# Designed miniproteins, single chains, continued (2): the designs that were tried, part 69

Each design is a single chain, and the fold is of that chain. pLDDT is the mean over its residues in the fold that is shown.

## One batch from the design tools (miniprotein)

Design m6542
Fold by ESMFold2-Fast:
Structure m6542 (fold): chain A 94 residues (1-94)
Amino acid sequence: GKARIDELLARIQRIVREIRRIADEILADPSTPQEVKEKAREILFEAEILLGLALISAGVGKITNDYDFAIKHLERVLKELEELLREMKELKAS
């Protein structure tokens, strides 16, 4: 139901904030190679697109009362964002 959509959105927003935080650290470090900085920007861009899609999916679900539609899309977005967060952490470690 609606509570599950709100829970998934909160988790998605938390992951995007963490991706932003790590990206900011990579981009602020003058010793980081330009190739690594460009990859961080690409991951950040993809994460922002996924956040936008999550907000649209939640909005559509709430307007149409199709909570199953919204939940499925939010769960897919969450999984993709968890993979992007892993990639960003690996990039920071390199």
Scores: mean pLDDT 89

Design m6543
Fold by ESMFold2-Fast:
Structure m6543 (fold): chain A 64 residues (1-64)
Amino acid sequence: MKEELQKEIEIALLRIAAGVMKSAASLGKASEEEAQKVEEIVEKLEKGEISIEEAKKKIKEILK
């Protein structure tokens, strides 16, 4: 398997996680502030502004 495929899968999984967080926040089961911050991080990752490692680190800090 190529590294590029693994990175694409990780980005897709982070996008799915961001969507789940937004849905949970809409239902009052998660913080809307945290969901918004995760969305912004995933958008930066999708634009290539940050690495997958940096995105994971930032998301972990938000969800602590």
Scores: mean pLDDT 79

Design m6544
Fold by ESMFold2-Fast:
Structure m6544 (fold): chain A 56 residues (1-56)
Amino acid sequence: GPYTVEEPTTLEETLKSIANLLNAIGDAIDLALKETKKTGKDFAELFKEHFEKLVK
């Protein structure tokens, strides 16, 4: 198979980072949807606010 060593990041480390980001996105979507349904505020604005709080 192709041998590429351009980026020395391990697969395990990369997958953990991706999993953490996906979890934060999922939680932000859930929180934003609940608040949008309750308040009628813009989903994109609420998603950004909740996502920023989770990825600090």
Scores: mean pLDDT 73

Design m6545
Fold by ESMFold2-Fast:
Structure m6545 (fold): chain A 77 residues (1-77)
Amino acid sequence: AAAYANRGNVYLNLGRYDEAIEDYNRAIELNPNFAEAYYNRGKAYEAINRLDEAEKDYTRALSLDPNIKERVDAINA
């Protein structure tokens, strides 16, 4: 799970949103409670204007970890 999410994060930072989403899909398939993967997949969906999918992923990430935004932002600052 973590390896797919880490590669997805690299793709997200490079603006390769479709590849990022594919890697986050794999991370979530392996760990359905992976809040970071949902949050970052939501960011990728938002970047490509898939706002409904982004909202669903953000909602799920926050339900799994209410501090997910601060946690992810602290790591990626």
Scores: mean pLDDT 80

Design m6546
Fold by ESMFold2-Fast:
Structure m6546 (fold): chain A 81 residues (1-81)
Amino acid sequence: EEFDREVKAGIADILIGVANVAAQRGDFEGAVELYEKAIKIAEEAGDKETVARAYSNLAKVYRMLGDEEKAEEYEKKAKEI
């Protein structure tokens, strides 16, 4: 169980890294999808730090998309972790 959680945490970290690259390339839609997948996997792993980091990065992507409402929503989610 702990081993499986560590593997999931590692996968979530990789997905965040790939999402960051997608966002840097201007692929904000792809970045959102990858961050959402990372959040789901990190939540299954109980990795609150990774969940918070993904929410913060997702908020930045929504801000770049011009969606200030969603950006604020995800900023709040990151702080509530």
Scores: mean pLDDT 83

Design m6547
Fold by ESMFold2-Fast:
Structure m6547 (fold): chain A 70 residues (1-70)
Amino acid sequence: SAATDPALAARAEELLARLREALAAGDEATAERLAGELGRLLAELQAAGHDATVTAAAARLTAIVEEARA
């Protein structure tokens, strides 16, 4: 529901930040786990009709992956 959107967005940002740290550290196991958790969260948000939130999180993920590769 819309009432939970800010908390779910914050959770997505937390998972993205942890994923960035794991990728930078070369921690493949942690990165895989966090990517799975993020994927499940985004799928739930998309199923609930929060397309804008999913799009924003996907853009943030792209930026984090590019930063981790730099």
Scores: mean pLDDT 75

Design m6548
Fold by ESMFold2-Fast:
Structure m6548 (fold): chain A 73 residues (1-73)
Amino acid sequence: MTEEEVRRYARERGYELTRLFESEDLVVVEVRGDGRVYRAVASREVAPSLMEALEAALHGAEQAEASREAARA
């Protein structure tokens, strides 16, 4: 998966890709949404693709949003 594909996937979900770092052992993805920054750091042994790391970061963001909505009820 390319960096452009990762950036597009995040944008389609209302997030901005603020950092993307890939090494032989690690993938680091940061996305910004609603004034917050969400980071996922994944070992290539656990999440071997940029998409998996991005999905982890977005899942964290979605959980944070759900918690905020619950707090407003």
Scores: mean pLDDT 69

Design m6549
Fold by ESMFold2-Fast:
Structure m6549 (fold): chain A 59 residues (1-59)
Amino acid sequence: MLKTYAYAVLREVDGRREVLAVGTVVAESEEEAKAQVRARLEAEGVDLSGATIVVTQVP
């Protein structure tokens, strides 16, 4: 069953935490949600080097 996940893409630059992207995605699992977010941002030309993708299921 499809679930809604909130996501945040974070990177540390010069000791500061930077938020690269935030939003929501619909997926079957947290792993699939992360994969969809990564694929979408890479397709849009976003450099994910050193970035962390966090997803949390929305109630």
Scores: mean pLDDT 80

Design m6550
Fold by ESMFold2-Fast:
Structure m6550 (fold): chain A 55 residues (1-55)
Amino acid sequence: SMEDELLAYASELAKKHNLSEEASRRLLGIVLEGIRRGLSKEEIKARLEAEVAAA
């Protein structure tokens, strides 16, 4: 599913960038909120990458 794909993507971003547990939880929140709001996969990925850049 799109949710499973995006959660896997967020997990890999967290590992790649050595994010803290708190920052990793924020990425999960972005995925879940994005799906709840009906955002596209591309928009959710962009928001994940922006959060990583700000971390």
Scores: mean pLDDT 86

Design m6551
Fold by ESMFold2-Fast:
Structure m6551 (fold): chain A 71 residues (1-71)
Amino acid sequence: MSVVEGTSQPPSEKELEALREALKELGFSEEEIEEVIKAIREGDGEKLKEFWEKLSDEEREYIVDKVVAAA
């Protein structure tokens, strides 16, 4: 396994669609979902970290699994 730092490429549209679906299934509002998608598109890591810390471990696992399956 290779670990590469600083190569977080922007997610594909497919990954973003999977993320939208996951967040919607978790009960997030459309406004909250759009805010997260915007933060991802803009590369706002701080805002994404704040959002991620709001999630439960189960919600994080669900989102990661959904997005990775779409990639």
Scores: mean pLDDT 74

Design m6552
Fold by ESMFold2-Fast:
Structure m6552 (fold): chain A 68 residues (1-68)
Amino acid sequence: SLQELANTILEFGKKALERGDYDTAIAAYRAALKLDPNNKEAWRNLGIALEKKGKTEEAQKYFEKADA
């Protein structure tokens, strides 16, 4: 299912974020959100990864989506 696929990609993204691979994490979270745009945890983690890359303004937009 799309939700199972989204969850698998999200877990992959979390592991990338954990090891400091922010580019891989960002790509994975964006892919997961295309499949499941209502996943607030994915929006929040995308924001965290972008903030770690110094993209603070873009990160803020995604934190707003996570907290909506």
Scores: mean pLDDT 85

Design m6553
Fold by ESMFold2-Fast:
Structure m6553 (fold): chain A 77 residues (1-77)
Amino acid sequence: QPEEDRRRAEEHLAAGRKAYKAGDYDTAIKHFEEAVRAAEHDPALRARALTLLSEVYRDKGETEKADQYLAEAQAVA
């Protein structure tokens, strides 16, 4: 279970980064949200996924959501 969850988190982080680089913010957000869920018991992976959500929301112009996700990332790291 933990190894499968870690693998799913890493796969979603990779897919999200590809979508983010392509400018597909909605797909990137979806993948990073799934990575956060899969990384529930891995604080380092969870922090990375939350930081990436913060970056996507900032680029999307949703600065309040970006600040919230960054704060969550710092709380779990």
Scores: mean pLDDT 85

Design m6554
Fold by ESMFold2-Fast:
Structure m6554 (fold): chain A 62 residues (1-62)
Amino acid sequence: MTKEQALYMGRNNEEFGDIYEEEGNLLMAASSYKLAGDYYELAGDLKKAKEMYEKAKELEEK
């Protein structure tokens, strides 16, 4: 996977996470944010990856 493809997949999963969170589906939102974090990490965007993982953990705690 190229860095550009990883960023694209990260962005898409972040958007799905935002949509699920807006809808109140916290389980799907957390899963989407985790997947976004994995893709951002593959792309080398460690700051964005950490942000996504923190969002996922926050939703899973409650």
Scores: mean pLDDT 84

Design m6555
Fold by ESMFold2-Fast:
Structure m6555 (fold): chain A 66 residues (1-66)
Amino acid sequence: MSAEELAERVVRAVELALRQSGYPDDFVAETVARLRERLEELLKKNPDATIEEISRVAGEVLAEAA
């Protein structure tokens, strides 16, 4: 699986988790947009980013949103 495919799976998982936790649609959309931006920057610098690196960035975005 490519790093881009891993990033998309992580984005989908975060979006689903936030929706299932009862967060408003606007908050989910904003958080997902920020996550996509941060992951695109990561992949531009490291096209072979691991699931651990992608998950770390996702965790940072979620911590910044909370």
Scores: mean pLDDT 82

Design m6556
Fold by ESMFold2-Fast:
Formats: structure tokens, C-alpha cells, sequence
Structure m6556 (fold): chain A 65 residues (1-65)
């Protein structure tokens, strides 16, 4: 049970990290591509997903006493 929560938290942290990298990539593309609004929206979407998954991971870590 505690071990399962820790494993789930690690999975969520890894997914959060992946979304963060995607958000950075879209941020860079918003500076170099003509479709700036599209890439800024994608940057916000993946940044929001990264934050959501990190929050879920922190909640699981808080429950794993």
C-alpha cells in the first residue's frame, strides 16, 4: 500500500517531466515558427498537464507516511 503509492508517485513525476520537456519545446517553436499562437497554446496545455501530474504526485507522497 505505501510502496504502491510511492511507485505511483514516481510514475506521475516521470510523466510530469515529459510534459515539461514538451512545453519547453513548444515555447522555443513559438519564437521560430509563424504559427506563434498555436505553439503558445500547446506550451500552456503541456505546462498545465505537467503541473497537474506533479500536484497528484505530491498528494500521493503526502499520503505515503
Amino acid sequence: MKEELLQKARELIMQSSEYSVLAIGYSVRSLTEDDREKYLELNRKYNDLSNEYDKQAQELLAQAK
Scores: mean pLDDT 82

Design m6557
Fold by ESMFold2-Fast:
Structure m6557 (fold): chain A 72 residues (1-72)
Amino acid sequence: MLEEAYKRGREKALKLFEELKKTMSIQEAVQKAIDFANEEAKKLIDEGKPEEAQGFLRGAYDAVREFVKKEK
């Protein structure tokens, strides 16, 4: 459940970051990926799933941090 939300957040952030980094700076791609993750988490909270929102945000942020470390 929480692991599932974490994996979903990680996967969605990875896909978005990979697309964004093709057309914009790494810094801009990071900001847009974070904004996306916060919007999705807010939707989950509004649906009464705050634990899933936390898992999703953690997965998304971890994915973004890992990719920033990999980029030149």
Scores: mean pLDDT 79

Design m6558
Fold by ESMFold2-Fast:
Structure m6558 (fold): chain A 60 residues (1-60)
Amino acid sequence: SEKLEKMEEVNLKVIELIEKGDYEGAIEVLREAAKKEEDEEIKESLLSQIKILEEEKKKL
């Protein structure tokens, strides 16, 4: 599925940024994905991931 392949690209980029300690970059990637997402369930999942990363960033 093209949709699943695009989500995989987003996930790989987010993981790469987190591994580098770039939580701001990871959050930005997720926000852009959420803005373009038409599926409400996937969009809510992306927004949930953003909240988790924002909390992790506060610990740094």
Scores: mean pLDDT 79

Design m6559
Fold by ESMFold2-Fast:
Structure m6559 (fold): chain A 77 residues (1-77)
Amino acid sequence: DVLLENAKKLLEEAKKIYEKAKKGEISKEEAILELEILLGLTRILIGVSKVIYGEPLPELEEILKEIEEILEEVKKL
């Protein structure tokens, strides 16, 4: 599933952003902004899945939740 493969890449990017923020390679504010962009892109993929499958693909919703959890962890830094 191309949508799921793309969403997994967004999740891997979110994990890299979290690592960079923990190392001080980027600011917390920059990490939050980048993660909000990845959340927006993941929501677009969910919207596309609703059109194609008639309902949101559960695996995409799981990935959205994981990125949201990463964002909350960055906010605690």
Scores: mean pLDDT 89

Design m6560
Fold by ESMFold2-Fast:
Structure m6560 (fold): chain A 65 residues (1-65)
Amino acid sequence: SARVAALVAQLDSPDPATRLAAARELGRLGTRDEAALNALMRVALEDPSPEARAAAVEALGRMTR
């Protein structure tokens, strides 16, 4: 969806707060979009912000159930 694509783009934001908010929203939507899953995995493993990493892990748990 257009909304999922926009949120995936926000995961590439230089602003950690924007990445955190995008990860949380993707988790709430519970989408199974492959691009969203791949982007969240990157954030969970590589993001310098511990809060963004935690949000991405939570989102992945909600999306892969």
Scores: mean pLDDT 82

Design m6561
Fold by ESMFold2-Fast:
Structure m6561 (fold): chain A 98 residues (1-98)
Amino acid sequence: AKELYDEGLKLYNQGNYEEAAKKFEEALKIEPSAEIYLNLGNALYYLGKYEEAVKYYQKAIELGSGPLKRRSLFNLALALSALGKIDEAEEYNQKSLK
């Protein structure tokens, strides 16, 4: 999982979101992880796949805690905003602030 995740992060940092998403999906087949769900959501967000990004941010929130959960809540709000779901986006943005 970690080796595939680290390769996915390298691809993500290069702006190759399609290949990054594939590596994150492969890592998730081995072990579910809040960090991997968050970064898969991020890759999908930059591909304009906002509905899928919302799904994976929600999974990251379910498994995550502390700063990772807060980042996942904030990114969920951004994806909801991109979908025009402004009231939901505002709710999750407030949750990210505690």
Scores: mean pLDDT 86

Design m6562
Fold by ESMFold2-Fast:
Structure m6562 (fold): chain A 66 residues (1-66)
Amino acid sequence: MVLRVTLSGPVEAQIGLVLRLIGEPNAEVERIGPRVYRVTLSGSPEEQEALVEALRAEPSAEVEEV
């Protein structure tokens, strides 16, 4: 699935979340704006849903399925 992730809050929190996403083996991260990233998820449907839920729980991220 493909997600649009918009980052907010402190710069340290934004950097931490980007590094976490880049480290995910089943996620491809592309910067599409100053604080906006396209995240393409691979792996099983359960793994994709678990990662979406984890991202939605992040206070410094707004996550939208595209």
Scores: mean pLDDT 79

Design m6563
Fold by ESMFold2-Fast:
Structure m6563 (fold): chain A 58 residues (1-58)
Amino acid sequence: SEGGEYGRKAEEAAKAGDYETAAEYYEKAFNLVKDKLDESFQAALERVIEKLREKAKE
């Protein structure tokens, strides 16, 4: 699926240390499913994306 492709690309980018690209792909995957997630799970995923963007600035 498109979400699965985004997740795979995000993992590959993270393993390569490209946290900016990883955050971007995780955000694209999140946007495909966010309306089906409860508020706590949405907040948890947003925090993961935020942490990746923080790492990208290091």
Scores: mean pLDDT 79

Design m6564
Fold by ESMFold2-Fast:
Structure m6564 (fold): chain A 75 residues (1-75)
Amino acid sequence: MTISFEEILAEARKMGLTDEERIRVVFESLDTNGDGVLEQAELDAIRAALRSRGYEVGEETTAADVARFIARQLR
């Protein structure tokens, strides 16, 4: 499964995040292969990081979960 930058931007905007450039910088730090999407390994790492901080995340990482992770990194 993959999640695209555009899907994450859509969820981030729902959370009130409008600075696309800052969202992109954090996304690029997570997109280790530079293909513009997050692969399963990157999504699993984000899920583990969110769970370690006490957030409830299901068996699959969603675009909303990634947007929430990025929102935290921007603070």
Scores: mean pLDDT 77

Design m6565
Fold by ESMFold2-Fast:
Structure m6565 (fold): chain A 77 residues (1-77)
Amino acid sequence: SIEELEREIKEIERRIEELEKEIEELKKELEEAKKKNVPASEYAGIALRLVGLETEKELLERRKKRLEEELRRLKEE
């Protein structure tokens, strides 16, 4: 149970790291597009994908927090 929670947390952390890398790359692309003053319609897809990845990251961070709270509770008993 404790070991299973630690494994799940580690898997979530790995996925969050992957998402952070993708988010960083998309933010750079969006920033470059804005700096070049391209029409909003041309980078709307990048902006939407960025929102999607940030939402997925937030959901995973929330799940990780719940698992960490459960793990802490088990270790205190």
Scores: mean pLDDT 83

Design m6566
Fold by ESMFold2-Fast:
Structure m6566 (fold): chain A 62 residues (1-62)
Amino acid sequence: MEEFIERIVKETGLSKEEAELLLKKAEEGADPKKIAESLVESGVISEEQGKKLVELLEEYKK
């Protein structure tokens, strides 16, 4: 988990706490694509950062 938190922070600029919440949502069965789309639509992250976030969340769920 810590490694994925650090990678999400680096790629998206989100806080460690925000990254941990996203990983927890993915663990609870949330769709990584829907998580990333929500953040991109809200202007929290860019479309490119959203694509990277999907990759990281899918890797974590594996």
Scores: mean pLDDT 80

Design m6567
Fold by ESMFold2-Fast:
Parts: C-alpha cells; sequence; structure tokens
Structure m6567 (fold): chain A 75 residues (1-75)
C-alpha cells in the first residue's frame, strides 16, 4: 500500500530533524498508522496488510521513544 511506504519514508526523514520536531513527526506517523489500520479493518484487508500497518506503527513508536530519551540526555 502506497500509504505504508509514505509513512516509512516520513519516519526515516524525521531521524534527520531536531529531536523536538522528530518527536512530533513520529507522533503524526503513529496517528496516521492507526487511521490506516482502522480503514483496513473496515475494508476487510488481508491479515498481511494489517500486519504491515501495525509494524509501521511499532517503528514510529520505537523511534519516538528513542527521540524522547535523546531529548532527556540533551539537558
Amino acid sequence: MEEIEKLLKEIEEAKTLPVDEAIKRYSDALQKAAELYRKAIEEKAPRETLQKILDVGIKAAKAMREAQREKRALK
């Protein structure tokens, strides 16, 4: 799904941003992944598609946690 690829690219691009901006971008990606998951369930998408969307959400969540840790270290 094109939306999944766009979210993955957005997460990768966020890594090059200042930590505060990166956290916001990861949060946005998480929200978009949740919306995609809801839509995919409504459209009765295959389990494989649902898993891909979930994996993107997990990547965004992990990246956000790492950025939050980095922000704390920059005190």
Scores: mean pLDDT 81

Design m6568
Fold by ESMFold2-Fast:
Structure m6568 (fold): chain A 65 residues (1-65)
Amino acid sequence: MKEIAEAARKQAEGYVAFASKHDIKKTADIIEEDARLGEELGLSPEVIEAIREAAEKARKIAEEA
């Protein structure tokens, strides 16, 4: 499960890194929704935390750029 959590975080961060500023803001909202859905589906807490970290990073990037 640790490998899955790490892969999920890296993939989310990669998407945020290459997306345009316009897409980054929308991506943050989508990632946040995915975290909520994952919690309801009973995903591992590590996976949920990785997804939420990606959402927060996306919001920061959108604000700073």
Scores: mean pLDDT 70

Design m6569
Fold by ESMFold2-Fast:
Structure m6569 (fold): chain A 77 residues (1-77)
Amino acid sequence: DIDEGIVAIVEGVLRLMIKKGHVEEAGEFAVEMAERLASIDREAAIRILEEMAREAEKAGHLESAERLREEARRLRE
């Protein structure tokens, strides 16, 4: 299924970016993709944003982490 493929591709790209040390950029990409992912699977979109927020916080990118958590909260409404 193409929609399932899109979610898997986005998760794969995010994992690769984190592995390469591009945690802040991964967070930005997750925020940019949030609405598209939510249109496919809102629960998966929220999970991805919350996971990226934890990775950003762990890496010291506190502003990025807060932006990711705010986007996840917005999708829950």
Scores: mean pLDDT 82

Design m6570
Fold by ESMFold2-Fast:
Structure m6570 (fold): chain A 90 residues (1-90)
Amino acid sequence: MLERLKALAREDIERAKEASKTLDKETQNEVLSVAEEALARMDAAKTPREAAQVIRELVVKLGEIAGKYKEPEVGRVGSEIYQRYYELLA
């Protein structure tokens, strides 16, 4: 169970990194920084609850970046990640 959650979360985090490549350099750097931190924390997660916490914090930070740089695409990616893991984040 935990390993499957980690694998899916890594795929979604990598997707967020890929989506950021079409954005300006400052926004891309912030998204990449947050995504790399999330990947490292996801690898360290020992429970499904810890994995869910990493996803929740990533979504919050992506929303902050979307607001700061006025890039709705970053917010959309965060919302899509949230929706995929809704039951684990509640």
Scores: mean pLDDT 80

Design m6572
Fold by ESMFold2-Fast:
Structure m6572 (fold): chain A 71 residues (1-71)
Amino acid sequence: LPGALTNEQALKDAEEYKKKADEYLKDPSTEGKIGVTAAIMGLFATGLAASTEEARQKVMELMKEVLEKAK
């Protein structure tokens, strides 16, 4: 699990989760709020699984951005 993802895969997965989070942040329903939480969890898991510090840092920056918007 930790360090299992290549840099390319980790960044790709992180971008997909960030994109989903941005979509869900615009949804005022309970489903949207659940979606944001799931996307944040996905970003966290991707960060933990990233094999390098550079990829991990970038994934965590994306997660931080989503958390700031989610309030």
Scores: mean pLDDT 76

Design m6573
Fold by ESMFold2-Fast:
Structure m6573 (fold): chain A 80 residues (1-80)
Amino acid sequence: SSKLEREAAVKLSAAAVRVAGLYFDMKTKVKSEEEKKKMEEMVDRARELVLKGAKGDPEEALKLAEEAEELVREGEEFLK
């Protein structure tokens, strides 16, 4: 379904924007090298999920976008 493909693309794009936001928050809030490494690994994992979703079927893309969003939320909580 072209509608499902569009919905998946929109959700992946939204997740990608949020991953970029987490990356910028990391740069402004992280003060220790250990925290920076942990946050970089989290951002990299979220980026990998978005990229994998872009290559998969629409149902997989929606699932991976949700997983990436959850990683972003965990990262935001860690940066508090």
Scores: mean pLDDT 84

Design m6574
Fold by ESMFold2-Fast:
Structure m6574 (fold): chain A 60 residues (1-60)
Amino acid sequence: SKKLEEAKERAYEIGKKLGLGEISEEEAQKKMLELIKEYKLNEDEGNEVSTAAIQGANDA
């Protein structure tokens, strides 16, 4: 869905900022929790955005 794709893109950016050292692990975790709440993601969607964040950190 468009909602999930937008959430995954934002999660990727959060992960990339973490990987680049621009934000702390605590800040990244807080941003991810806020993202899940904002987009009202279920558990499966939450797992997908977590994977996107990991990919962002790895691509940094």
Scores: mean pLDDT 86

Design m6575
Fold by ESMFold2-Fast:
Structure m6575 (fold): chain A 70 residues (1-70)
Amino acid sequence: SMEEAAELLEKAAVEMYLAGKITVEEAQEIGRLLKQKKLEEALEKLRELIDRNGATPRAVELLEEAEKLL
C-alpha cells in the first residue's frame, strides 16, 4: 500500500540520518515530501543521496521494499 511505502521510506531516511549519511535538512526534506504524499519524489531523493553518500544494508533493504509497493 502507499501508506506502507511511506512508512518504509521514512524508516530508510531515519536510518540514513542515524548512520551519518544524510543531514538533518535532507531528512526533513524527505519527511516533507512524505507528508505531501509525494512518495515517488521521496524515493528519488533517497536514491540520489544513497548514490552520493552510500547507505547501510538496512537502508537499502527498506528502500527496495518501499519501491516494490510503488
Scores: mean pLDDT 87

Design m6576
Fold by ESMFold2-Fast:
Structure m6576 (fold): chain A 74 residues (1-74)
Amino acid sequence: SAEEYEQKAKEALAQGDLGTAAYYYEKAGRLYSKEGKYEKAAEMYRQAADLYESLGATEVAAYLREQADKLLAR
């Protein structure tokens, strides 16, 4: 579920595994979006984007921020 991926992301982040945390936040965002939970999905995408940006994945971060903005513009 989306909630399970969000929890896995938080656990990875607590352990300092930024890449795994980013991956799970992105998965959570995608599932929340499919469930129609757009505010939660946008939050997850922004968390993933912040982590990807810190890892130098600037294009992925920009894409995820754009997806979050589009969800909130509905």
Scores: mean pLDDT 87

Design m6577
Fold by ESMFold2-Fast:
Structure m6577 (fold): chain A 65 residues (1-65)
Amino acid sequence: SEIEKEADKAILEIAASVLGFTDIKFEGNKVTVKIPETDKEEQEERKERLKKIAKKLGFEFEALP
């Protein structure tokens, strides 16, 4: 439902913030985040975690530099 989709977006925004991503955008069923250019290994693990959460909630995930 639309309400559940908005709740899932809110969950993703909170998860992204906790994981250190400040630039998150939604376009339909797609979520896009910007990856900071710091500590590549730690950023990769946080990115993969956010990707798994997004996919579980039914969103397509894209990470940009």
Scores: mean pLDDT 79

Design m6578
Fold by ESMFold2-Fast:
Structure m6578 (fold): chain A 62 residues (1-62)
Amino acid sequence: GLTREQARAAAEYLRAKGKGMKHSLEEAVDYLLGGLKSREEAREYLRESYGFSEEEADEALA
């Protein structure tokens, strides 16, 4: 699972890239922590919801 710090880093990365405009930073963090149980689920979420590539999603979750 994701830590809150990892989820926050991913959400801030989304915001910095302009890809988080449909969600607030806090909403993105809560969704990553509440809805996703694994890094793979988080990777899929970033790809489907924000249009990240697999590589970009991995960088956001690093």
Scores: mean pLDDT 64

Design m6579
Fold by ESMFold2-Fast:
Structure m6579 (fold): chain A 90 residues (1-90)
Amino acid sequence: SDSDQQTISDVLSDVQMMQNMLQQGQMTVQTAQRIFDQIISSVNQVDSNVGSQISSLSQQTIDSIQRGDYQSAIQNINQIIDILQSQISS
């Protein structure tokens, strides 16, 4: 539906914001957890299988941030972006 596409587009925008924050070294674990909780909640309303995939990648991203591995965190965010982009129909 158009509303589902809008929801995924809004979530994609939030994930792109997180990517920029990670690239600038401005991301904290607490901030990432808050944003991911909101993203996962929104995606689960559209598709629970996609929500589960994003939840798994979100946990991996948080674990990477906790270790100071920002490169792996960015790679995980890129995978989330790819999944979300695949849900948007042209």
Scores: mean pLDDT 87

Design m6580
Fold by ESMFold2-Fast:
Structure m6580 (fold): chain A 70 residues (1-70)
Amino acid sequence: SNSDDEIFKQYDKDGDGVITKEELRDYLKELTGKELSDEGLDKLMDFLDKDKDGVITKEEFYAYLDEVRS
């Protein structure tokens, strides 16, 4: 297993393979120790949610983490 997959699964409460805006907020709170504003979270969703369907797919999430770690 990898930490990215474990984190994704932890916040993917629905188990449908996507992260909602609320789940992303929780993840970022764990990373930064501070909750993003609703507008800040929306802006980040806009960067990550390429399909503009209001959720982040596992592929989009992993791509983001891969870029951050590179």
Scores: mean pLDDT 69

